# Designs tried in a protein design run: designed miniproteins, single chains, continued (4). Part 109

Each design is a single chain, and the fold is of that chain. pLDDT is the mean over its residues in the fold that is shown.

## One batch from the design tools (miniprotein)

Design m15780
Fold by ESMFold2-Fast:
Structure m15780 (fold): chain A 93 residues (1-93)
Amino acid sequence: MEERRRAEEARREAVEEGERVARYADEMAQKYKELGDKVLAYALENSALMARGLIRAGARDMEQALAESPEKALEVAAEYRERLETLRRNVEL
């Protein structure tokens, strides 16, 4: 029961963090577009798209894994969390 609760919390945290990263990347992309920095704006737009992709894929994969095994769901959640943390660091510099 406790491992299932941890998997659900990890899934929720991963989604929240991914949405925060995507929102920040979108905001910065818009700012750099206004400044005329097209290259950096495109890089940030791609980061936002990747974060949203990870949210969608991660949520689906974690839900499927949770149906199979709470242990497997925790492993999937950890992997997506690490990917989102890497994206966050890249977006924040």
Scores: mean pLDDT 74

Design m15781
Fold by ESMFold2-Fast:
Structure m15781 (fold): chain A 76 residues (1-76)
Amino acid sequence: MMREKKFKEEDDETGSEIEIEMKAEDEGGTVEVTVKMTSKKTGIEVEAKEKGENMSGAEVIEKAIEKAKEKMKEKE
């Protein structure tokens, strides 16, 4: 069984809109996070995915956000 949570945040540095989706496996102890980041300046949207085993959801979210920021920087 998968448990899903969704969050919306704004990145203070870039002003980009961030949508965070977290999925946790009931049996596997694996957390998967998908981050979608949209630049208000360019309209460019990037998506980053991160998985963690034996990690807190917060740590996986932070890694996914950093990945999305790197992708946005490459596109701009």
Scores: mean pLDDT 72

Design m15782
Fold by ESMFold2-Fast:
Structure m15782 (fold): chain A 72 residues (1-72)
Amino acid sequence: LEEVEERFRELFEQLKAAKDVEERIRISRQMLALLQSLSEEEALEFEKRMRELLEEADKLMQETADEARAAA
């Protein structure tokens, strides 16, 4: 789980640094895939430990998705 937390933080930093919507979409997909790889128990533990980061990441990913949808 801690390895997943580290990867998620790394991806989140890349997401914040990304200048292009296309790049942010790719990073967002990687972040979502990482979350989907977690078991139910791991997902609950991850959410407890990473709540603030998850909220911030979710907002940024949602914003990216909205931009992509509007641009399509």
Scores: mean pLDDT 77

Design m15783
Fold by ESMFold2-Fast:
Structure m15783 (fold): chain A 74 residues (1-74)
Amino acid sequence: DKEKFEKIVEESVAKVLPEAEKLKDSGGEEDVRKLLEEVIKEAEKKVKEEGLPEEAFELIKRAREALENGTTEP
């Protein structure tokens, strides 16, 4: 269910939000990239643990590709 996936994403973002604000102050480019990678990895793990549908895995895959390539392709 997309609703369950959205909750997992929101919880993952909420965990890193304080660190993201800290990085906004310090300007660590590598730290920002690392935080984004950790959020995606955590969401992917939770999707597998919760047994969410394949659609959720596809969204996570697209997010990973966007992070690595800087863009999302159709």
Scores: mean pLDDT 63

Design m15784
Fold by ESMFold2-Fast:
Structure m15784 (fold): chain A 56 residues (1-56)
Amino acid sequence: MHMLDVQYLAGLIGQVFRDAGLTPPEGLPFRVAREVQGSIETPEEAIELGRELVKR
């Protein structure tokens, strides 16, 4: 996949929250994934974005 789809990106971001022991805010992973679709090319970039969101 040359561009990650929004649902896959949202899944990765949500999983980063769960791995940190947090519940992702309702709609946040999908909203962020939609905003960054086309700017994120790898799963690793999505995971790093999720880690930045967890720091808040």
Scores: mean pLDDT 75

Design m15785
Fold by ESMFold2-Fast:
Structure m15785 (fold): chain A 94 residues (1-94)
Amino acid sequence: SEIDELIEQLEKSTDPVEASLLLYQIKSYIIQNPELAKEAIEKLKEWAEKSTDKEVLQTALALMEELIETSTNPELKKLAEEFKKLIQEKLKEL
C-alpha cells in the first residue's frame, strides 16, 4: 500500500525536512483517498506517540489544522481533530 510505504518512510526518517515532506504527501493521499483516512491517521497517531522531534510534530499539527479548515468531509475533519489533540498533548511533553 502506498500510504503504508509513506508512513514506514516517515517512521524511519532522521531528516526533519524529509519527514515534513512525507507528512505533506500523506495528507495529500488522505484527501484523495478519504476511505483510507481512518487507517492512515491511526498509524500516524502511533508514529506521533513515539516521535521526539518537536519541529516535525509542529509540521504535522499545522497540516492537520489546514485539513480541518479546508476539508468539506466531516468524518475526515473529526479524525484530523483527534490527531491534532494527540499532537498538542505530545508537544507539551517535549
Scores: mean pLDDT 84

Design m15786
Fold by ESMFold2-Fast:
Structure m15786 (fold): chain A 74 residues (1-74)
Amino acid sequence: MSEEERRERADELLRELAEEIKRAMEDPSLTKEQKIARIEELTRRVVEELRALGLPETAAFVEALGRHVIAELE
């Protein structure tokens, strides 16, 4: 995979993650605990995919972002 293809895939993953987190946060049927669990699952999946792409710095950023969002809910 080229560097350009890796960047494009990473941008796609980040965009999809942002939309999924927004959907979970705006879902009135979910409890705080369910929102936290959903965000942890979403961020873990994206972090693993970013690491597989050879982007450990971007993966670390996503892990930090997920922890920050969860802390704001607690």
Scores: mean pLDDT 82

Design m15787
Fold by ESMFold2-Fast:
Structure m15787 (fold): chain A 87 residues (1-87)
Amino acid sequence: SDQDKIQQQKQKIKDDFNLSDSIMNSVQSTIDTIIKASKGDQKKYQKYMNQMYSIVKDIQNAKTVSKYVGYKIQMIGFQIDLQIQIR
């Protein structure tokens, strides 16, 4: 099912990036919001997924607490922007 494919993709992201559970919860929520914001537009979906991957990579590569927190705030801002597009 599509839900099973989404869950497999979420698990793959967690494994590939060696993410903590707190970061993975944020990633899971973001993917669900991207699907809704894309409204069946595959090009928008790919754009948003690429933006999320970029932020996740920045979080993973953050060398200071300040940068880590900053990128987590950037993820929250991205989620808010996606919610505005759903409206």
Scores: mean pLDDT 77

Design m15788
Fold by ESMFold2-Fast:
Structure m15788 (fold): chain A 83 residues (1-83)
Amino acid sequence: MLSVEQAVGLALRVIGERIDAIQRGDAVTAALLQQAQDVIVSTLDTEQVIDGLTALIQQAQARGDAVAAAKLTEFRRTVESLS
């Protein structure tokens, strides 16, 4: 289970990456990172966050978006390291 502080820290990192994607005009990556933010703020259960991020990684891979898939994989690894 994530602490509130860990969840807030993750959400802030995702927000930063989403703002960067918006500034680059990468609407697809920005949308996937918005969905990742929604997953991270929805629950403190580590397994539910990992499952949600895994679904988004699969969506990014299916679209051929290697950058989005890599960033989402980094966030999932961070969540796994905190459990």
Scores: mean pLDDT 83

Design m15789
Fold by ESMFold2-Fast:
Parts: C-alpha cells; structure tokens; sequence
Structure m15789 (fold): chain A 92 residues (1-92)
C-alpha cells in the first residue's frame, strides 16, 4: 500500500507536468510517510489519491479533504502533515 501511494503520487505529478526527477522526489516523500501509517490508514490514503486522479479537473473540495482527515488516525494526520510540509519545502 505505501508503494502504491508513492506510485499514485508519481503519476499525479507527471500528469501535472512535473519533471521525472520531481515526480520521483514527490513519490518518495509520500511513500516514506505512508510506510509509517497503519495498514488501515494506508488504505484510506490510497483511496483518496485514486479519487483525486479520477477527477483531476474538479480537484478535491475542502469538505472532501476534511472527511479524509477525519477518516485518518491522529498519528496518521501528524505523519502526513509532516510529509506534505517536506514536499512543499522542496518545491519552494
């Protein structure tokens, strides 16, 4: 599941026009964060990423993002926020 989350992030980054190197860095960050999650939280993350890829033009609403966050454990939210902050810093 962690590797699957990384693969989905790589596909999303490439679809957005990122370079292969940038897509690999984003995939690696998400994969490492996902490895720290429980199997249940990993499934929630994979489902969320797959849903996002299914509707790329619509994106994710704030309500959908809130529902995703509510489905995760407190520990998973901390791990994912850290991973997203690292990814954001790499793009700055």
Amino acid sequence: LAERAGELMREAALAAGESEEEAELAAEAVRRAAEQLSPEDQEVLVEYLEAGLANPAAGVSAAEADAFGAALSEEARRILLGGLAEAGAALA
Scores: mean pLDDT 68

Design m15790
Fold by ESMFold2-Fast:
Structure m15790 (fold): chain A 92 residues (1-92)
Amino acid sequence: MDMEKAREYYEKAKEYAKKFEETGSLEDLREAAAYQLLALAYYAHAETGNEELKEKALEYAEKVRNAKSLEELEKLVKEAEEELKKLMEEAL
């Protein structure tokens, strides 16, 4: 189940990333980042069974969707990637 959702969200992230290349829209970049984090959340949960990894990734996905600027979005994505990487390393 979670692996299927991870794949679906990853594909959506790629679609929005491509739209961002065409539009330069912050909204498209926010959606791309959010779906990438959702994909990571479901993938990590499928691999580790760790609820904290899933909860943290979902929390960051919501934050990036509400980012008001490119700078805020980039900061949130970097923070999410570092935190989730550490949690995944500890869960393995």
Scores: mean pLDDT 79

Design m15791
Fold by ESMFold2-Fast:
Structure m15791 (fold): chain A 65 residues (1-65)
Amino acid sequence: VDPALVERVEELLRANPEGLTQEEIYDMLRGEGYSKQQVSDALRHLVGEGRAVYDARTGRYRAVK
C-alpha cells in the first residue's frame, strides 16, 4: 500500500467527520492519479490499523477520533 495515499485518505476522512464513501474518496482523489484499487487498499489498511471505521448502515468511512 502507498503510505502517501494512506495519509491522504486519513486526512480526507478527518476533514469530513460525517464520513465518506469509497466512491466519494475516489472522486476527490481522481485528479491525483490514484486508482479505485489503490483507494480500496488504503481504506482496508486504515481500518486494519484502527485509524478508520466503516459504518455499514451508511456505507461511509470515518477517521478514528
Scores: mean pLDDT 83

Design m15792
Fold by ESMFold2-Fast:
Structure m15792 (fold): chain A 64 residues (1-64)
Amino acid sequence: MSKEELDKRIREILEKGKEIKDPQTVARILGLVLRAIASHYLEGNTEEAERDLKAAEELVKKAV
């Protein structure tokens, strides 16, 4: 996964997440996004970042 692809996916998650009113679901999504950022930029672990982004995307899909 490229840095450009990661940034695009995070932006799309946050844009859709604006419509979610449940604070607990928003907190879970933000936690997954932060973990994905840390895994990619601090650890170079693209596979772990991909898993966390997919989990965040799935939560957004279920909540919207």
Scores: mean pLDDT 80

Design m15793
Fold by ESMFold2-Fast:
Structure m15793 (fold): chain A 111 residues (1-111)
Amino acid sequence: EEFKKLVREFIKEVIELVEDLLAGKITWDEFYERVYELVKKLADLLINKYGKSIEEVKAELTRVVTAAMIEVRLYLKEKGYDDETIDRVVVRLVNAMNEAIEKVIKEYEKK
C-alpha cells in the first residue's frame, strides 16, 4: 500500500509539471530537469527503503511511466485539450521519463 501512495504522489507531481509546461510557466529544459529529479527521488526510495535491485527498479519505473501516461491523457482530456495536443505532450513526457530512467540507472551502475 505504501508503494501505491508513492506512485500516486509521483503521478500528481508529473501532472502539475505538465500543467506548468502547457501554461508556459516552465521551459521544456526545466520540464526535463524536474522529471529527472522526480524519477531519481523515486529510484532512491526503491533502492534505499525497499531494497530493490537496479533491474527491479528499472522494471518498476517502466510500469510507473505507463501509469503516468494513462493518467496524464485522462487529465488533459477532462481539461478540454484536443487529441493532437494530448498526443504531443504524452510522447514528450514518455521520452523525458525514459531518458531520466536511463540516466538514473547509469548513475547507480557508476557509468
Scores: mean pLDDT 83

Design m15794
Fold by ESMFold2-Fast:
Structure m15794 (fold): chain A 88 residues (1-88)
Amino acid sequence: MSAEEWFEKNKEGIVMPVIKNNEILKEVAKSAEEAEKKLEELAEKIKELLPEVSDEEARLGAKTMALALHRGLPVSEIEKALEELRKL
């Protein structure tokens, strides 16, 4: 499953709650330089905010957000990027 495919399947149950709260994106922004290394921590935070999500889904969400940050996007632009992925 690609990041875009994961986003389409989980946009309403996982992605939209995360975007709406912005808490996880703010946390990842604190470690933008280490975003890829913090994938496990981010996935755990996603799981804590969304207990109903599977570990695999949380990990895919973390990867998508980390990739956006690795590309030098600020937190506000990551929210926008996730919304753009929803349109694909």
Scores: mean pLDDT 56

Design m15795
Fold by ESMFold2-Fast:
Structure m15795 (fold): chain A 85 residues (1-85)
Amino acid sequence: SDEEKREEAINKFIEHMRKKGVSEEMIQELRKAFEELSKIVPTKTFLAILDGAQKMFDEFSKTNSPEKAAQAILRRLREFIEKVK
């Protein structure tokens, strides 16, 4: 189902960030933001945003800490959510 696809994508990205050393506190905040986003955009759009976010995280974490990369993703997600609500 579309809900299962969204949940799987969220869990995969969360696991990736956890393995890279992102704090559990930051992971919890990102999970909340992803869950909120998944309720307000179509599944195809959500999966595209999540793919872009992962690529941005991987690139940014090369020159910044994984924690700072995760913080940047969280800020952008929150800004987007507030604009589409």
Scores: mean pLDDT 85

Design m15796
Fold by ESMFold2-Fast:
Structure m15796 (fold): chain A 74 residues (1-74)
Amino acid sequence: NEEQKFIEEADKYLTQAVENPENPVEPLKQALKVLEEGLLLFPENVDLHEQAIRILKYALLVGDPEALQVAINF
């Protein structure tokens, strides 16, 4: 399951951001980059969209405009 690899990789980065709340920006950017690549290959995959929403919600709470900009370009 190729799409599952993107979900798992993005989740690992999200976990890094949550576990290091003082330095979440770089892990969030990596998570969004992985999801951007996954969504380019599987644009209709519901699980990828759900994971993207979860990461975007966390990025919004952290206030990272650069992570949000990557997501807007899907």
Scores: mean pLDDT 77

Design m15797
Fold by ESMFold2-Fast:
Structure m15797 (fold): chain A 81 residues (1-81)
Amino acid sequence: MKYEVKLLVVDAPPGMSREEFVRLVREAAREVEEKLPADVGVAPVKDGAIVMITAETEETVKKAVELFTKLLAERGLTVKV
């Protein structure tokens, strides 16, 4: 199968625990996976997370990035684009 991939960086806001931050990022990731045919992987790092969005088409990856960014913003989190 052909896959398109996008890597995103999400910064942990000051004052938020790593556990709470990862929980919020994973909740947003699961919501994207429920609504779009995309896989969203989350890898926690020292000051945030690296997120990998994978789908069969570039159009689906773009839609997944847009939805994920919106869901994170609703949770007070920002994606570096």
Scores: mean pLDDT 82

Design m15798
Fold by ESMFold2-Fast:
Structure m15798 (fold): chain A 63 residues (1-63)
Amino acid sequence: MEEQLEADILAALAEIYLAIAKMSGRVDERTRAKIEQILAELEPLDPGTAARLRSALDELVKA
């Protein structure tokens, strides 16, 4: 129960940061570090969602 809620919150936060970075056209070092930290906390709770969001971050940084 609590793990699912925490995973949902972490996923939502990561998606919000990714959306902001995409809209600004830039991923500054602080924003990237924050997303990476959130994904590290999400991975043990929901590895599938963490992997998907990680791929989104990698694409945004490479583009």
Scores: mean pLDDT 79

Design m15799
Fold by ESMFold2-Fast:
Structure m15799 (fold): chain A 89 residues (1-89)
Amino acid sequence: SELVRQNLASLLYLLAFGTETVTPSGLPKEVYLKAARALLEYKGKIESAKEIAELAGIDDPRFEEEVARLLELFDFSKPLLPVTLEDLE
């Protein structure tokens, strides 16, 4: 759903800036920023971590595993911090 997409983008943005240059999974912050931007620019439905990785053009399996973990740990059906494309500029 759009709410899940928006909330996941917000969380990825926070991971990029809140955890310095390296995330808990060892990925550079630029990977999360790229994914957050791709999610915010996309206008369709996304239902899996694999679809998010493919949308963002990320081929690192650690990213797909991290996103799958986040989708299991957090209830993205409720609003988190609303991040927009303007917040990435």
Scores: mean pLDDT 67

Design m15800
Fold by ESMFold2-Fast:
Structure m15800 (fold): chain A 94 residues (1-94)
Amino acid sequence: SKEEELLKGLEQIKASFLAFLASTSDVAAAKRAARTALGVLRHEIELQADEETARKVREVVDEALARLDAATSIAEVEAVWNETVARIKEILEE
């Protein structure tokens, strides 16, 4: 199903980002990578999901981008990422 494909894509992007995050101590690089990964997730969901689901994901991503701007550590970037991915997964499983 489209939902299963989106959830698989989400898990792949999550795994790739967390692997990158474990390999770096550069907060600025971590923030840039998180922004890029969230942008890719939003774009893929907008292409495949209905407008209501796309709207909810866009809202969650926009909130996450604002929170990433305030992040000052790798741990804070990881926390924002994990919370955002969990919220996106919840939206996709509705």
Scores: mean pLDDT 85

Design m15801
Fold by ESMFold2-Fast:
Structure m15801 (fold): chain A 93 residues (1-93)
Amino acid sequence: SRLEEIKERIIALIERIEALLAATTDPRKQRQIVAVLEELKERIAELLGLDPNSVSLPALKERIREETDLEVLEEILAAAEEALARIEAILAE
């Protein structure tokens, strides 16, 4: 279904970002990637109506799997795609 396709794509993007962070050895780039990931976490929490200070990234992934509002999921997808693009730009430096 379209719902499950979008959810899987969002989760894959978040996991790709986590993998890129784990593979990054430059401390400056690690700090920049962490900042982008924290901004993404805050944006996803906001879109899902959750307190970003009280929710973990694994908990956000589970909440995304339960979300049924396509408009919310599409906004989360766009935010995740933008975050990945920013991280790829950081890594290309």
Scores: mean pLDDT 88

Design m15802
Fold by ESMFold2-Fast:
Structure m15802 (fold): chain A 59 residues (1-59)
Amino acid sequence: MSLPELARALLAAAEALRAAGRISDAQYQEIATPLREIVADPTDPARLWAAGERLASLA
């Protein structure tokens, strides 16, 4: 899976968790912001790593 594909998959997972009420709007924003940045600029893997760590800490 490419970086933008993985970022979109993680964003979809975060949206699903928010829709299910499992995470707050604030937690969703904290995860979604770096993922949207990766979709816009997939050449920065550090943003993907940061977003993944945030999502993992909330799981």
Scores: mean pLDDT 72

Design m15803
Fold by ESMFold2-Fast:
Structure m15803 (fold): chain A 56 residues (1-56)
Amino acid sequence: MSLEEKLELFKKMMVTRLADIKKFSSEEELGTLSEEEMRLLPGLDDELIKALKSQF
């Protein structure tokens, strides 16, 4: 799986988990998180966080 494919899967999984925890349901809302907040999410490393932030 490419980095881009892995990032898209993580975005979908994290939105689902964050919706349950933080009461939001949009992938766009995930993009509003700071890098530090994203580092607290399981399965996201610095490379994936940078790739994710570059898409928003």
Scores: mean pLDDT 62

Design m15804
Fold by ESMFold2-Fast:
Order: structure tokens, then sequence, then C-alpha cells
Structure m15804 (fold): chain A 83 residues (1-83)
């Protein structure tokens, strides 16, 4: 649980950094790559959230909900930058 949560946090942080660099450089192809990776990660987080809810693990579910919100906000920002 904690190890997977931390891995998702690290991956989101990496994608957030890649987004800022691509935005600064105007690299549209890199923005599209970061968007695809963020959407895949969002899907994985949604699966883990569903599993945590089915198992009644409220602490894990809360952590995955926060990670999901963070991934969704990143996706929204990338889509805004792409137009």
Amino acid sequence: MDSLVKKFEEEIKKLEKEFEEAKKSGDIEKLKEVLREAEILEGLIRIQLAVAKLEGDEEAAEKYERLLERAEKLIEKIKEELG
C-alpha cells in the first residue's frame, strides 16, 4: 500500500515537472506525450481506488482519491495548454 502510493506520488511529480519544461520550451509533441502518460497513470490510480473501496480500506482510498485529484488537475492543465 504505502510503497505503491509513494510510487504514484513520485510519478505524478515527475510528470508535473515534465509538463512545466515542455510548456516553457513550447514542445507540443512532449506535451502530448506527458498527457498520454498522465491519462494512463490516472487509470491506474482509479483501479487502485476501486480496489481500496471494495476492500474497505478507507485510509488507502483517501490517499488514492488525493492522487486522482492531482492527476486530474495535471491533465486539465495540459489540455488547456494544448488548446
Scores: mean pLDDT 86

Design m15805
Fold by ESMFold2-Fast:
Structure m15805 (fold): chain A 75 residues (1-75)
Amino acid sequence: SREEVLREARRLLEEAHRALMEEADTATFYAHILQLQALMDANPELRAELAALAEEMLRTSDLERFRRRADALLA
């Protein structure tokens, strides 16, 4: 479902943020981004929403801002 896809994307992006910003683990970051790309390819109808979430998370270090945006898209 749309809600399940967006929830999985949120999980992948939060893990990517943690790996890169908190742990400096570029390999884990890259692996999660590849999983997100696969999710976008599998869900073309949601591609724009998933791309917007990815851009917001990767652009900011503020996890609270990302969570508020993700919650709005899941509503």
Scores: mean pLDDT 75

Design m15806
Fold by ESMFold2-Fast:
Structure m15806 (fold): chain A 84 residues (1-84)
Amino acid sequence: MTYRLDLLSPLTDDPQIIIDRIRSAGSQARTIPGVHSVDITPSLSGNNIRINLTIDADNPLAFHQAMGIIGSQVPFTGQSLSIT
């Protein structure tokens, strides 16, 4: 099952530091059983970092565990989720 997210995070630090933390978290999320892929595309959007995130996971628990790792690195203030 593929989860697609559009996330906004406020610029609380240097954008490159935040991007590197999110990418590192994405790599850790790929090690979760039942997570097949994590694709992260960061961009700048005004005073926020916009993250387009695609997670392919076997079940909602694996997806939530992956989001737990990614969300631990930055607060997300805006999100939209689509599931296919």
Scores: mean pLDDT 78

Design m15807
Fold by ESMFold2-Fast:
Structure m15807 (fold): chain A 91 residues (1-91)
Amino acid sequence: MIEEAMRKVGEAMLRIAELLERALAETPGEIPEEVRREMERIAEEQREALEILREFAKTLPSREEFFAKAPEVLREGMRALAAVTQRIVAL
């Protein structure tokens, strides 16, 4: 159960990072430099969050601890993606 949950959450985090990278690749010349840098930063932070989640899962803490943190990490990644999307729309 924990391993499966970790895998699915990790896949979601990776997918979010990949979506940001694709957006940067598809609109490279039109994005202001500060926005581009923020998008790159957000993608990197999501990859870091994935590594933190993997390390957390390796210690196999209680299910309660895992489930308490996993939604938070995933939500943070989704929030970052939403913020980037809003910035692109606002441009």
Scores: mean pLDDT 65

Design m15808
Fold by ESMFold2-Fast:
Structure m15808 (fold): chain A 64 residues (1-64)
Amino acid sequence: AEPEGIPGGAILPASATADQERAVAERVKKRILDYYRNVLGLPEEQIKEVEAKIDAALDDLLAA
């Protein structure tokens, strides 16, 4: 119970669409990875590392 202070950020409205937000984030992630592969020419192993880091960051953002 923390009635004091202003609630931090959007909670229920944003969280209500967590599944949709994850889907949108996945689409953005794919676009970023395509850019890294096609424009920057990173090797496959590096692309996989970037993907893993993005995935971890998304999990952190959705959990936090």
Scores: mean pLDDT 69

Design m15809
Fold by ESMFold2-Fast:
Structure m15809 (fold): chain A 63 residues (1-63)
Amino acid sequence: SRRRAEEERRKRIIEEIAEALERMLRGVLKIIEKHKPLKPEEREEEEKRREELVEKARKGLEE
């Protein structure tokens, strides 16, 4: 069915977008650290925030 093929394609697109977002967020964190070095504790919090943002984006794209 045409609908099934579009649904599978949409799933692949969502996965690729999620991977691109994760790469982008890692790049942003490196830029921030260049201008303001983060303490180890702050870095762990930023990494957790990044994981949450990627998960939220994935869920939003699925709905």
Scores: mean pLDDT 75

Design m15810
Fold by ESMFold2-Fast:
Structure m15810 (fold): chain A 103 residues (1-103)
Amino acid sequence: EENYKKLVELVKKKLREAGFSDEEIAEAERIIDRNKNHPSIKKAVEYVKKGDYKNAIAEALELIAMEAFFRGKTDLAKKYRELAVKLRKEIYSGNENKPLVEV
């Protein structure tokens, strides 16, 4: 339960930072809640337990994008997918465990 609540908080914060509206954030929350038992959400919660927040958020956003698409919210689905792709690229090219002088 605690790790699930943390996942929802992390996704909401990331969407807000990315410029999503309150309505778009609320839709993402509803999709996660409806899919709490989905394998992708369970995997995202496992990432939260390990402290891997970027992979947790990306995993959840990929499911949110797919569910939004199947609900006919094609433009919103595209926005969620683009954020998920951006996070995946940051994981592999901008590794947070890499020692940087200026960052």
Scores: mean pLDDT 81

Design m15811
Fold by ESMFold2-Fast:
Structure m15811 (fold): chain A 60 residues (1-60)
Amino acid sequence: MAEEKAKELLERAEEKFEQGREYYQKALNDPSTAEEYRFQATKYFTESQVLRLEAERLLK
């Protein structure tokens, strides 16, 4: 049922969140590429949030 898929989505959301944090740290370390890394960080954080919302929808 939806519960198993929701758990899978939450695990993927956590992975995306950690990828976002990695890009955020890269942005802090290299100002010349900071804009691109911040964009990637925001993209991964947004993907993480979308996956969490999808998991919540499946549990409703």
Scores: mean pLDDT 82

Design m15812
Fold by ESMFold2-Fast:
Structure m15812 (fold): chain A 105 residues (1-105)
Amino acid sequence: MLKVELEVEVTMEKSASPAAFISRMYERLKERVGAEEIKIEAEAEVKGDEIFVKIRITITLSEEVKDGEAAVELAKKEIEEAAKETGEEEGKKIEVEVKVVDVER
């Protein structure tokens, strides 16, 4: 099985819900990326009118996933879509940056 480690840096308005974003991200990764296990660690800091969230995600992919590079790109896309959908639903600005930390074969 492939194991992928991602770091996600999120900036959102103080009235937005980090929990709603994380929940949507988890569901999209589970349903669309072929994740067997997802570990999420998140730290949030409030500064003025913004919330800064640093998220460490470890995804264990199904044995049927053979292309780790394609899986990483799909995971990034699904995280960005989760941010967009949450922002649209709440009427708030949510910005994300996704960094690949490690890919274990």
Scores: mean pLDDT 81

Design m15813
Fold by ESMFold2-Fast:
Structure m15813 (fold): chain A 86 residues (1-86)
Amino acid sequence: DLISREELEQGLAVFLSFLKTDPSNGVERVVGVLRNLRPYLTPEELVELAVRLLKALPPEDQGPALERLRDVLSPEELARVEAALA
């Protein structure tokens, strides 16, 4: 089943609050969330979530997270995320 937009927004708010409190493992947390939610999201929802989570990371962690997401996202999904971050 696909995750609802309301559930996604509520979960994202909690996760973003957590990232602000402890950013030390932000890259691993972002990659883990996207990997775990991939089966429940459309490609469009997955790209939107990835952009929002990456923008919540410190700027220095965004590049490393994008490289790690190569193992989670398709090349087409990754290209859409990169375009949205520009």
Scores: mean pLDDT 76

Design m15814
Fold by ESMFold2-Fast:
Structure m15814 (fold): chain A 73 residues (1-73)
Amino acid sequence: MKSLEEKIAEAKKLLNSDSLQKQLEGILLLQELAKEAPEEVEKILKEFLKKEKNPELIAYAQEVLDEIKKLKE
């Protein structure tokens, strides 16, 4: 419960920040967590991309989604 779910919760909190730096930290944390929970991370990033307008954040989130796709073959 605590270690993985706490990290996912922290990543979601970072993504919902009004700080570009914190949002980037959230995406990087999700990239690391994708190795352990690829389906959950994919869901979070797809939901994030529905609302996000910053092209830099969109590019990084799409890169993580592409990595997850490779993990799923």
Scores: mean pLDDT 80

Design m15815
Fold by ESMFold2-Fast:
Structure m15815 (fold): chain A 70 residues (1-70)
Amino acid sequence: MKATMEAVEKGRAGDLEGVKEIVKEMEEKGVPTQEIRDAVEAALMAAIEAGKLELAKQLREILEKIREKE
């Protein structure tokens, strides 16, 4: 929940590295893959709303990689 809000702020700011750090921290804490995907999807939506199209493309690639880890 806090991680999802942080991911949204990073997505809105166009900060790919910040989103990647949040994902890594969630993985290290053993957060379920579904919740990690939800955080990245929230960041993707924020990036699209903010017009950060390049970040949006990169976040979509991250989502595909997370899906493959299932």
Scores: mean pLDDT 80

